# Designs tried in a protein design run: designed miniproteins, single chains, continued (5). Part 51

Each design is a single chain, and the fold is of that chain. pLDDT is the mean over its residues in the fold that is shown.

## One batch from the design tools (miniprotein)

Design m17873
Fold by ESMFold2-Fast:
Structure m17873 (fold): chain A 83 residues (1-83)
Amino acid sequence: SENLEKQIEALEKQAEFLESKGNKSGLAMTYMQLGELYEKLGDYDRAIEYYRKSLKLAQEAGNEELVKKSQENIKAVEEKKEA
């Protein structure tokens, strides 16, 4: 848990840096990684929030692979919440 918390903190700082530089592609990937870490923690609401942020930026950047992955991850986490 402490190792995951440190990874989340590092990625949150990375997201702030990428946002300040206008790097939409990097920010979309960082939000995807944050979603994956929150999913591992069982925080499904936070995971969906980050996957949706990744999806929006991936759409703006034209990254079709990341768009698809974000949509699939959102659906998978929503299904886990109902199980």
Scores: mean pLDDT 89

Design m17874
Fold by ESMFold2-Fast:
Order: structure tokens, then C-alpha cells, then sequence
Structure m17874 (fold): chain A 67 residues (1-67)
């Protein structure tokens, strides 16, 4: 993968992470109103898991560019 491809991938991941942050915050606000909604808790856990994977991928790609 070229440096330009790595930079494009990092921008893609950054955008996806920002979108997930927005969704996570929206779910957290809904959970404040409905704290016993198990479906919302499951959705929050799923989105946080996806975010963690994307952040790990971003960190890996950033390390490759810095070398």
C-alpha cells in the first residue's frame, strides 16, 4: 500500500470513527431516558466494539506512515 493509499484509508477511518461517536452519544442520551432498555444497551456495546476495532486499525496504519 502506498503512502497516499494509507493516508486515504486513515481519512476514511477517521470519518467512520466520528460517525460512530455521534451514534454512540445519541444512544447514551436515549439510555439516560430508558436505562432498562436492554436492546439499547446491546446496540451501545456493539457500536463501541466496532469503534474500538476501527481505532486499532487507525493506530496500526498511523504507525506504518510514521516509519
Amino acid sequence: MSEEELKAELERLDEKIKELEEEIEKLKEELKKNPNNKELWNELQELEGIKALLEAEKAYLEKLIEK
Scores: mean pLDDT 81

Design m17875
Fold by ESMFold2-Fast:
Structure m17875 (fold): chain A 88 residues (1-88)
Amino acid sequence: SEKLLEAEIELALAQMFAAVLQQMIDSGTLEKESIEELEKLIERLEKEIARLEEIKKEVPELAEEADELIKRLEEIKKKIEEILEKKK
């Protein structure tokens, strides 16, 4: 269905976002970002997590994949929050 395809595209984009952020964390690049940019990344991560929670409810076929990605994004968010706290 169109709804399933749209959700699969959204999951793929969120997976790419998670991969890029993890690479930036691992390389130390993210620690060089301003407080304002880190806060924007946290806000974006919260929005992505909320959307994936909605996909879990609306598209049961993707619920397990969405749940795994939510856990991954939550871990990334926690790491960014730790970086942010060290800058305050």
Scores: mean pLDDT 88

Design m17876
Fold by ESMFold2-Fast:
Structure m17876 (fold): chain A 68 residues (1-68)
Amino acid sequence: TAAARLAVRDVMYANRGRWLSAREVAEAAGVSVGTASRTLRRMAERGIVERRRTPAGTLYRVNPAVVV
């Protein structure tokens, strides 16, 4: 779980400024879509990433104000 969380964070930090779906993050991180969605939701609750809901699904981007 910790390794999966770090993999998701690494993908997001490598893609600063990009809006990514949970599926795209899951594929890049090598985790399930469920794991990516849960991790991204938690990161959004903590203000690390922004969420944007679109007709195609929810997108996530690293909050430009956060450097960690």
Scores: mean pLDDT 81

Design m17877
Fold by ESMFold2-Fast:
Structure m17877 (fold): chain A 60 residues (1-60)
Amino acid sequence: MAKITSGTAAPPEGLELTPEERRRLEERIRRANELSKEAAELLKTHSPAEVGAELNARIA
C-alpha cells in the first residue's frame, strides 16, 4: 500500500461508483482514447469537418 498524498490524488466529489459503473466508465475511457488517436491521424490528412464525419459514422 503506497500512501503518498502530496496534495490531490482523489477523484471528484460525489462520484461513488459501484464496481459495475466503474467498469462502464473504464470502457468509455478506452473508446474515447481510441477515437482520439484515430482523429489525430485523420487530422493529419483531412479537414476537421471530414474527421467529424468519419467519427460520427463509427459511433453510429
Scores: mean pLDDT 68

Design m17878
Fold by ESMFold2-Fast:
Structure m17878 (fold): chain A 75 residues (1-75)
Amino acid sequence: MEERRRLEEEQRRRLERGEESEEVRKHVELLEEYNKKSNELYKKGDIEGSMEYGSKALHHAVLAVSERLRLEKEE
């Protein structure tokens, strides 16, 4: 069944064309920043701090997905 894969590819192409919403972009940027910080702390041996920033990164990943779903419902 190709329809499911087709929809996933189309959504990916929309992101590649820069058609993503500003809100989704902001959450993705914060996800990247917190992941970077988490990795820095892990390299320094601050496992607790690394886990804290990892959790913040995951939180923004969830918000990005939630915002995409919200925008789909508003249309």
Scores: mean pLDDT 71

Design m17879
Fold by ESMFold2-Fast:
Structure m17879 (fold): chain A 66 residues (1-66)
Amino acid sequence: KEELHKELLRIIGEILRIIGEILDLEKELETAEGERKRELEEEIERLEEERKKLMKKLDELSKQLS
């Protein structure tokens, strides 16, 4: 169970990092225009997809610990 707990914490850390990046990009997006706005929207979308994948892995590992 220790290895599963370590992996769980690693995934949680990755999710928190991605959420932080999304929040920073969303703040920049408030003042962005034109091409920069599009770039930020695309980057946020990529990070949201990565977050969703990590959330699925987290759910799977959490079920194994139950």
Scores: mean pLDDT 83

Design m17880
Fold by ESMFold2-Fast:
Structure m17880 (fold): chain A 77 residues (1-77)
Amino acid sequence: MPDTPAVLTDEQRFEALREAIRVAAELAGLPVPDISKFKSIEDLKLELVRLVSKAPDPQAAAEAIRRAIQETARRFL
């Protein structure tokens, strides 16, 4: 079936990625990084990948991050 994805603003995408980074850092047992140093959505995505790789269970961390992004997006619908 054709799916019309919810279009998030850059600010809402930034918020979703910020929440995902918080979840990733928590799962990795690391402090939440200073997100103000990131200048783009792509930089935030790269940091998520790095944090996931440092988690004890990277697959579970990736799934939790994906759900955090989906939940944040759902709140904006």
Scores: mean pLDDT 72

Design m17881
Fold by ESMFold2-Fast:
Structure m17881 (fold): chain A 80 residues (1-80)
Amino acid sequence: SAADKAELRALFQSFSDEDLERAFALLDRDGDGVITRAELREVMAGLMTDGQVDELIAAADLDGDGVIDRAEFRHLMTGK
């Protein structure tokens, strides 16, 4: 729901830039500087529903290329 999305964003907004970079590096296992929606869903399994992940992705200003770069990841997690 919109309330759940706002709560998750508020939680991630407490993270430092360094914490977000560390999280992105752990998700970016190939070191190509991007992560996929599928990888994000896999890591978030049990923490949020697929619908909540889709709402976060839809709320981000994504290029529509099917991958999430570092800036898009920060936008997803912090809403900035």
Scores: mean pLDDT 63

Design m17882
Fold by ESMFold2-Fast:
Structure m17882 (fold): chain A 82 residues (1-82)
Amino acid sequence: MNKEEEDELIKKMAEVLGIKPETLRRIKEARPDDFEELIKLLKEGVDERTLAIKFIATQLRIIGDEVDAELEKRRAEEERKK
């Protein structure tokens, strides 16, 4: 995908979802496969509700991954009494 085309799609999706383009760029960095899927759905002209659901699911996965990593690290550290 051309960088200019990607920037245009990011802006369009941000407008549809009512979010900042930076949020979508963070999704691309954290979960590039989910970002690509969102772009494909946007290109396919799916309704905004479908895009919003996919976006929310992606955000929840990112948050879940961060929470799980933090909890697992904390549990390992607390149980690892040196």
Scores: mean pLDDT 76

Design m17883
Fold by ESMFold2-Fast:
Structure m17883 (fold): chain A 61 residues (1-61)
Amino acid sequence: SAARRAQEEAERKERLEREIARLEAEGRRRIAEAAKKGPDEAVRVSQETMERMNEAALEAK
């Protein structure tokens, strides 16, 4: 049914949003730890975190 398909799509979207939020939280923690080593390390880890979130969003499509 159309209602079931809409519900399944909404649930899939919610799962993706939760996964991205989890990656953001973990990324922020890793960036904070990397910042203790220096700004170059913090930038590198920040870029890696952004790439992981972008990959998760693309794979969900």
Scores: mean pLDDT 81

Design m17884
Fold by ESMFold2-Fast:
Structure m17884 (fold): chain A 101 residues (1-101)
Amino acid sequence: MEHEKLLVEAVRHMILSHLTGDMRHAEEAARLYEQLAPEYQEILERAVLRTSEALRESGDLSGRAVAEAFTRSMIEELREAGAPEELIREVEEAYRRALAA
């Protein structure tokens, strides 16, 4: 539960860094990442790689496009890793809240 909450917060800050351009969100995401269990660090690293691939295909590098691609990639990697559906829903909710901010 603790590492799952840290993962959701790290993901939220990564999404906000792309939507707002505020580098403090990127710094907080990096700080939270270092506290994650190795399994969640690996999932996040795979999600970042998957995001890069999706962005190469689309060619859209806007903050919103990056945030959307990253969220989708994160959800896919969590599903492939067998993460609880509750955790996946919390990531989806973090994205929706970030868009409403």
Scores: mean pLDDT 85

Design m17885
Fold by ESMFold2-Fast:
Structure m17885 (fold): chain A 56 residues (1-56)
Amino acid sequence: MEELKERVVELARKLGISPADIEAILKIVNDPRSTDEEKEKLLRGIIKILEEHLKK
C-alpha cells in the first residue's frame, strides 16, 4: 500500500497538483477507519485518473 501512495504523489507532482491538494487526498485515503480494500480501491482509482491525464 505504501507503493500505491508513493505512485499517487509522484503522478500528482508530474501533473502540477499542489502539495496541499496531495496531502488532502492522502489524508482521505489514510483514514484509520477504512478497510485495506477500500484504501487500495481509492488509491488505484486515483492512479488511473492521474495516468489518464498524463497520456498524450
Scores: mean pLDDT 77

Design m17886
Fold by ESMFold2-Fast:
Structure m17886 (fold): chain A 57 residues (1-57)
Amino acid sequence: MPEDPALKEGEEKALRLIAELGPVLADDKEALRRVLLEQAPALSEEQVTALVDAMVS
């Protein structure tokens, strides 16, 4: 998709949070998803779900 500055920054922040919190929340992807929704509000629920699924699969 075309690059959007807000989406790009949101994805970068979400990836940082996944890297930092993923080992702690590996057994609870719902908690990880919730944190991403709170900390990267530029991302939609669909985008957050896709990122969590990609990292926790």
Scores: mean pLDDT 68

Design m17887
Fold by ESMFold2-Fast:
Structure m17887 (fold): chain A 86 residues (1-86)
Amino acid sequence: AKEYFEKGMEYERERKYEKAIEEYEKALKLDPDFAEAIENLARVYLELKKYEKAAEYYKYLAENPKLKDSLYSKKAKKALEILEKK
């Protein structure tokens, strides 16, 4: 999971957002509760102006019972509220 996550961050730094998405999705397939990968995936979809996809991943992060009391859940809820204004 971490290997794909790091590769995703490299592509994101290069602004190769589609490749970053592929790598983050691979990380998430291996670890569905990987909060940082879910957050980065949502953020990359925002950069691509794919607001529906970004909202889906933020909802997944906010509604995940394993992450319910985490800072990630709080960040995701704030991001969803901001997306509603765009």
Scores: mean pLDDT 77

Design m17888
Fold by ESMFold2-Fast:
Parts: C-alpha cells; sequence; structure tokens
Structure m17888 (fold): chain A 60 residues (1-60)
C-alpha cells in the first residue's frame, strides 16, 4: 500500500498548493494522513483527505 499512500499524498499536496494552502499546513496534513494510513489503513487516509479537501474548498 506504500504506492497508494504515496500517490494519495502527491495528489493532496498538488490540490492544496492550487488552493493556496501554506507549505507548513500541507506538511501538517501530510503527517495526519500518514498517521491515519499507518493506524487505520490507506482507505481511511483517502476518506480523511477527501473531507479535508472539501472543507478547504468550501472556505475559498
Amino acid sequence: DKERLDALLAEVRERLEALGVSQEEIDRIEKILRATAEALGVDWAEKAANVILKEIEKKK
């Protein structure tokens, strides 16, 4: 699942950068997603990423 996690993190980083999120906040989100994948599996990291991206998009 490392390839799935790496692909997810790359996609999330690109989307957050496009939304103008700071590198510091992107790094924090990446750490949360890595921890989620390690504890609960990559499927839960994908769900968490989708929630985070939707919340940030709504605020713009």
Scores: mean pLDDT 82

Design m17889
Fold by ESMFold2-Fast:
Structure m17889 (fold): chain A 55 residues (1-55)
Amino acid sequence: SLSPIQQQIEEEARASLELMGLYVESKIASPEEQAELAARMDELRREMAERVAAL
């Protein structure tokens, strides 16, 4: 079991890696796919902000 702070650190680290992966993918993707990837990145950022705010 992880403390809330430990859980937040791990979730933030994982989200950061996922965001980086999506960013790299967007550099290779078509313009249409870039818009979809940008929306997904925004969703991840929102989830992380909500998690941090809950602490």
Scores: mean pLDDT 79

Design m17890
Fold by ESMFold2-Fast:
Structure m17890 (fold): chain A 78 residues (1-78)
Amino acid sequence: MDAERMIEVARKQLEEAKAAKDPLEADIHLSFAQMSISILKQIEDELSEEQKEEVERLDKEILALREERAAEIAAAQA
């Protein structure tokens, strides 16, 4: 598996989520980013230390933004 390409996909999806004005659209991008991170975690033993650090940073940022956007979605559906 091309781990570097998966990391790039996760970064792009996270950037798209940050740029999205609609919380539902943001959550879709965050879901794709999270999927990429999940795949990377399955091959964690094959990743370089630099790649592991990047994956951990992306995972934390994705989770933080998901919590923020989930609150916005809940407010929008009320």
Scores: mean pLDDT 80

Design m17891
Fold by ESMFold2-Fast:
Structure m17891 (fold): chain A 56 residues (1-56)
Amino acid sequence: SAAEKEKLRKQVLESLEKALKEKNKVAAMVGIREAEEAGVLSEEELKKYREELSKL
């Protein structure tokens, strides 16, 4: 459902932001992959997170 997808999107974003803040490269890599597989982030958002990951 749309509500379940939005809830998953919020949880994924919170987990990714935490991993990036903590500079946990492995957790950030896993989070990006899970977001990609679930289809909950736009291409622009995925590009942004991949660029942030590359700086860790």
Scores: mean pLDDT 82

Design m17892
Fold by ESMFold2-Fast:
Structure m17892 (fold): chain A 48 residues (1-48)
Amino acid sequence: MEIKKEAIDEVEKRTLSPFERMEAIKRIDNAIKEGAKTKSEILEKLGL
């Protein structure tokens, strides 16, 4: 499933620093474990 890569790419476009990107990647992994199935669901769990 490619949703993780799509979510990471979207966050990288929105984040200003690598530090924020690293935290967002961890949250993306957690959102997928919690059952998120789409990029929009993942971003919603991140508050984006």
Scores: mean pLDDT 73

Design m17893
Fold by ESMFold2-Fast:
Structure m17893 (fold): chain A 68 residues (1-68)
Amino acid sequence: GEKLAEKLAELAKEDPGVARSLALATVGSLRAAGDLEGAREFAEAAAEALEEVDPETAELLRRIAEEL
């Protein structure tokens, strides 16, 4: 989870749109698989990693994590 979040931060520096889509798709896939704990942990880690690069996506991911 955290390793993927770190890669998202690097990707967001080059292409924030792709990084955002990948982060949201990953959370959505985990939720669809019934892995709510994994979805929450990933969303929190991704939000932290993206906070300085894409604060809008970071806020959205934190809200998703709080609802899980």
Scores: mean pLDDT 80

Design m17894
Fold by ESMFold2-Fast:
Structure m17894 (fold): chain A 100 residues (1-100)
Amino acid sequence: SMKEMTEGVIEVTLAVARLLLKKGKYEEALELLERALEIAEKELGKDHPMVAEVLTLLGEVYLKMGKYEEAVEYYTKALEIDPDNEEAKKNLEKAKEKLE
């Protein structure tokens, strides 16, 4: 199905974005993740678990860049979809601490 194809594309995109993040290629990771977010929201729906995964990784990229306000925004959106995401919860607390 188109949804299964989209899920596969998002999974590969998340893996590539994580590698870019590890290499400090933050702008390239953001561009890739923003495109993935648009595709996932359109094809899978805004409340889909894969949308939460893309939002979580966007939050992590912003956190690594020291853009704490943006990190809080993306982790908060991810947790609205997936409230049990321990990585997003932990990193949201880290980002909030940096703003205090």
Scores: mean pLDDT 89

Design m17895
Fold by ESMFold2-Fast:
Order: C-alpha cells, then sequence, then structure tokens
Structure m17895 (fold): chain A 65 residues (1-65)
C-alpha cells in the first residue's frame, strides 16, 4: 500500500484532471519546478516509468488518492 502525503495526493488528483504543471503550481502556491519534483517522487513511489503511466495507474485504481 503506497502512502501519499497530502501534497502528493492533491498533485496526483490535478494531474488526473488534466491540469498543467503551471496550473497545479498556481493552485498550490508553489513553483512549477516544485510540482515536477512531486511528480518525480510519485513516479518513484509507484514505479511509473512516465507521466502517462502515472496517470494510467491512478485511473486504474492502483494508487490511493
Amino acid sequence: MIKLTTEEAVVLTLLEKGYSDEEIAKRLGITPEEVRRIIDRLMEKTGAKSREELIEKVKNGEIAK
């Protein structure tokens, strides 16, 4: 079972909804670079090899959000 921080869960939900890194950054009050670091951590935790695989794992219910 993969435990996500609150920040990771929010970023993952916004990615699933099709928001860009810039839009996610604006909503969270952080930089787009920080959003990308969170995405990199999510990919590491989930074993996703790409952003597309990360989104697919969310849609398939393989990741708890």
Scores: mean pLDDT 77

Design m17896
Fold by ESMFold2-Fast:
Structure m17896 (fold): chain A 69 residues (1-69)
Amino acid sequence: PEEAIAHNNLGNALLAQGRPAEAEAEFRRAIELKPDFAEAHHGLAAALAAQGRDAEAAAEGRRARELAA
């Protein structure tokens, strides 16, 4: 739904502003609303990587790739 897309868009904007912890929260909200939202999993991976959480970022990136296939 529109709400999941709005949270994903906000997450992307927060990443662009250098606010990865807040971006993470928004991407997680998008995933709660739409668990198969590949773009939100990709965004979450980027937010986690920006925080130095590389193992978690890699796991979410793989999830995003699987969902997009």
Scores: mean pLDDT 86

Design m17897
Fold by ESMFold2-Fast:
Formats: sequence, C-alpha cells, structure tokens
Structure m17897 (fold): chain A 60 residues (1-60)
Amino acid sequence: GTAAEARRDLDLGEELFAQGQPAAAATAFWSAVRNAREAGDEELARRAEELLREAQRAAA
C-alpha cells in the first residue's frame, strides 16, 4: 500500500468511529496500519495503531 491509501483508510476509520461503528472503524484502521507500514510511514502507522486499539476496545 501507499501513504495516500493509509491516509484514506485512516479518514474513513475516523468517520466510521464518529458514526458509532467501532467494528467497521477497526477494519479501516487495520487497513491504514498495513498500508502505512508498506509505505514506510512510521508516524502514520503509529497513529493508525493507536486508533485501531481504541476502536477495538469500543467494539468489544
């Protein structure tokens, strides 16, 4: 994946989380983590990982 794909997935995840869909948000954040790591964007990967953990806690 690319950094642009990671940012798109991060934005989607944040929107889904705000709409009360934490399970869907977690899926989007997981995709953002994967794309950020593939792109070598360590800052974006860490941010996506933090949001993924938050969404997973909210979905449980």
Scores: mean pLDDT 88

Design m17898
Fold by ESMFold2-Fast:
Structure m17898 (fold): chain A 75 residues (1-75)
Amino acid sequence: EKEEREKRIAETNRLIGEILREIGDVLDQTLKEHKDIKDFKKFAEISTEPFQKLNEEIVKRLKKADEEDKKREAE
């Protein structure tokens, strides 16, 4: 079913675009809050937690989308 595959690809691309934008926002916000950080090691340490949380939210969002697709198929 080509239409179903095309819909899934389009939805995946849209979701990826949203995720990339959110990653950019997190990076921008972190840099703005810590402009005095010149040490890459310290920057990595302070950015670790926000990126872990973002990754968890991305995983939850992908899982929810997959579950919603399965629910639509199962009624």
Scores: mean pLDDT 66

Design m17899
Fold by ESMFold2-Fast:
Structure m17899 (fold): chain A 81 residues (1-81)
Amino acid sequence: DKASLEQGAEDAAEAVKKGLDAGKTEEVAKQLEELAEYLKSQGFDEAAELFKEAAKYAKEGKTEEAYRLFKEGMELFVEQS
């Protein structure tokens, strides 16, 4: 159900933002890298690439850019699902 996926995506985005705001950037980056690998294995290549870039920015302490890229990746994942 697409509406349930959209709600799940919003909840995930809020959790990522909370982690980044709390300074857990390395932990968030690792989780985003693992999620990117999983999505790539499922054929969601564009969403996976955005999550990989989000992880890179999180490691650099660029939390706003990391969050933006994560949101874009989740939006693509929901659209492609």
Scores: mean pLDDT 80

Design m17900
Fold by ESMFold2-Fast:
Structure m17900 (fold): chain A 61 residues (1-61)
Amino acid sequence: MITREMAEKALELGKERLAEGEYAAAATAFHESRKIAEQLGDEELAKEAEELYREATRLSA
């Protein structure tokens, strides 16, 4: 079941992983948040998750 709460929790998890230096795990969490937000039509949340995903991905490379 896809819910806004799931997208928000994935975004929060990603931010926690990013703060811990776990960039690959952060990127995965942000990617999940973005996909859920897109399915819900939440453009603001999807954009935030995409921006954080790009940052985490660059840091993990």
Scores: mean pLDDT 82

Design m17901
Fold by ESMFold2-Fast:
Structure m17901 (fold): chain A 66 residues (1-66)
Amino acid sequence: MTLRVSGDLSVEQLTGIALRLMGIPGVEAKIVGDNEILVTGDLSEEELEELIAWLESVPGVTVEEV
């Protein structure tokens, strides 16, 4: 699984999202640009759906599966 998380995010919002993602077992998050995070992991379909739903609930965030 690989997700691209992007949006009109502040540095504080970007850092907070990345830290929370790194706290999830089996998930890696890397800030790859000024407002972009690359998320990789080995998650079940249910866990992936829940992760995407949480990320999309954050104002200004767009999630794309790559």
Scores: mean pLDDT 78

Design m17902
Fold by ESMFold2-Fast:
Structure m17902 (fold): chain A 63 residues (1-63)
Amino acid sequence: GGLAAAEEGAAALAAGDYPRGAAHLLEAERAGTLTPEQAARALDAAITRGDPAAGAALAREAA
């Protein structure tokens, strides 16, 4: 479910695979494991700020 999606999204962000990370975080959001705000913060950290480790950590902590 959503917890596994959040974990897979975090792993993808940490690996620099932003499209895969975004897809899994969207699945976690749809499952109710992440809020839209939590998903957006994780993606912003990884993509906009260039910190995939921080993005991954935010996604795992929120799930």
Scores: mean pLDDT 81

Design m17903
Fold by ESMFold2-Fast:
Structure m17903 (fold): chain A 65 residues (1-65)
Amino acid sequence: SIDKSVETILLNARKYLELRGFSDEQIKAALEQLEAHMRSLAAQGKSTEEIAREASRLLFKFVEE
């Protein structure tokens, strides 16, 4: 389901950001933005694969900045 996929992506994103040394406050802000974006894509009828791809892109952009 979309909900299970979103939960899995958020858990993996949290671990990734923790390993990269981001603070708890930065991680919380990033995950809130990531979840909102994924929920928006799901509401638009995007597939779980498209949602995962966009989530990875957004997460990578966050880390690069």
Scores: mean pLDDT 83

Design m17904
Fold by ESMFold2-Fast:
Structure m17904 (fold): chain A 55 residues (1-55)
Amino acid sequence: MEKVVEVTADTLEEAEEKAKKEIRKLMEEGFEVKSVEIEKLEDGKYKATVTAVSK
C-alpha cells in the first residue's frame, strides 16, 4: 500500500521540520519512506511531499 503525505509551511525550515515529523509517523505506522520532495510555491510558501510504501 502506498501513502502520500503533503505538508505546507511559510519557510523552508518549517517545511523540513513538518516533513521529518510525518516521516517519523509513517515509520511508526510500518511504512518505508521512498522519497521526500520540497517545492517552493508561487505564493512563497513551501510544500513537502513524502511518499511511503507499506512493508
Scores: mean pLDDT 82

Design m17905
Fold by ESMFold2-Fast:
Structure m17905 (fold): chain A 70 residues (1-70)
Amino acid sequence: MLEEIYKELEESAEGAVKRFPEVKEKADETVEAMRKALETGTKEDFEKAAQKAQETQKAVKELAEAAAKA
């Protein structure tokens, strides 16, 4: 479960940055938050990482939608 979430975040961050460099900062923040959560092991840090991941994915979806309409 934790390994799956971590792997998915890393892959999503790399893919997002390659396709949409504008989300690099948000993707980096998400990966950093997950790394911190893995070190602290607290539920609150994992929830924070999940929230940042959702914000990053929302930004990627908005950029992908705009590109598809162009």
Scores: mean pLDDT 74

Design m17906
Fold by ESMFold2-Fast:
Structure m17906 (fold): chain A 65 residues (1-65)
Amino acid sequence: SSLPKEEQYELMKKKFEELIEEKVEEIEKELDIPKEELLKKLEEALKESESTAYLAKLVKEAFEK
């Protein structure tokens, strides 16, 4: 059985944060942006977003700034 919609969102958010954290170090070196600042902006975006696709877009735009 699949998870409820709310639980799916929470899991997606958590997994997405973990994936971002893993790649933040690499991106930090490329962009010279402090990891804490990048994660803080991503955390704010995660709270506003309803879909994973939207979160991915925000992250991508933040990275390619």
Scores: mean pLDDT 62

Design m17907
Fold by ESMFold2-Fast:
Structure m17907 (fold): chain A 73 residues (1-73)
Amino acid sequence: MRKEKAKKLIEEAKKALENGDYRTAVRLFYEALLLDPNNPEIYELIAQALEKMGRPDLAEFYKKKAEEVKKKL
């Protein structure tokens, strides 16, 4: 099921994030977004990974997207 696949991708991405593999984490979170595009938590986790990668400009963009999605839910 789509949401179960998204959940597994989020779990794998969180493990990558904990291990400092921020690039893999962002990729897996993007795949999770394709399956569950209305989940604001995924945008927040992408922003967190991007901050760790030294990309605060992109992180701010995804934080704004998370707030936008929350307002529509």
Scores: mean pLDDT 82

Design m17908
Fold by ESMFold2-Fast:
Structure m17908 (fold): chain A 74 residues (1-74)
Amino acid sequence: MEPSDEEIKEKIREWAEKNREKMIEILKSLGFSEEVAETFVEHEVELLIEMVEQGKKEEALRLIEEAKPRLLPA
């Protein structure tokens, strides 16, 4: 089934909220401050939403799928 732009935006928001703490911890481990890490995460979410609105929804979904394995190391 073809996902709507609304469904893809919702998936992006849910993914970001679910993984926000993990992304912040990873960025902090790389030497970023918590404030900078939080700003980075918010900016990435906004860019993904913008990509969907510009018709690049396939690319936005691929970026989320690529990020999933990296956020769950065994």
Scores: mean pLDDT 71

Design m17909
Fold by ESMFold2-Fast:
Structure m17909 (fold): chain A 70 residues (1-70)
Amino acid sequence: SYEELKKEIISLAESAKEYVKKASDEEQKKLLEDAIEMVRERGKELGLSEEEIKELEEEVKKIFEEAKKE
């Protein structure tokens, strides 16, 4: 379900925060790109709407941006 995928993605992104914080700008960009691609693939497989997929992408991006500021 959307709720289960959202929980999984948020949990994974939160777990990655320490790694993202220590990564170079180049590595951070690649990590975000890989995470967004994963969200798109998993969302399409589950039959999520484009809006739901975008919402999950924004959640991941927000978590990564917060990690970069810390």
Scores: mean pLDDT 79

Design m17910
Fold by ESMFold2-Fast:
Structure m17910 (fold): chain A 70 residues (1-70)
Amino acid sequence: KFTPEQLETIFQNADVNGNGVVSAAELRAHLHSNGINLSDAQVAALIAAADANGDGVVDRAELQAMLARL
C-alpha cells in the first residue's frame, strides 16, 4: 500500500508544471524512483482508466484513487 506521503511525493515530482496533471511517462519514471516497480502496461492501464479523453494525463484525485487499488 502507498502511504499518503508517498502518493503526495510521487504526484508533486511528476507534476513538474504544477498544473494538477501528470503524464504516463513522468508517472512511471517517478514511481520507479520511489522504489515502486510497476510495468509500462500497469501504468498505461491506470492512466487509461482515469483518462476518459485519451490525452495521456491524469489528475491527482484520479491517481490517488487508482493507486489505492494496488
Scores: mean pLDDT 67

Design m17911
Fold by ESMFold2-Fast:
Structure m17911 (fold): chain A 92 residues (1-92)
Amino acid sequence: SRLTEDGARYAAARARQAGVQAEARADGNTVEIRLSGVTPAQAMGALAGGVAGEFLGAEVRVESEGDTITVVLTGRSPEEGALGARALGDSV
């Protein structure tokens, strides 16, 4: 969906504003955001964003691997997925 693609781009742009290397992808109702070179504080921000996504109705998975955090948000609709992605971006 274009809506989840726009949400993914927003989240990546917000992470880059915070000094984090970010890549985001969208597929249907799902947004995957990978944050690289994160500090512990930025990793905590990403976790808080994941929790916010769950409050918005998205299914959220968070995986950490070294200094890389991957957050996958799956909404029941493109709107829910996009809202979750935007909440994550604002939390980094």
Scores: mean pLDDT 76

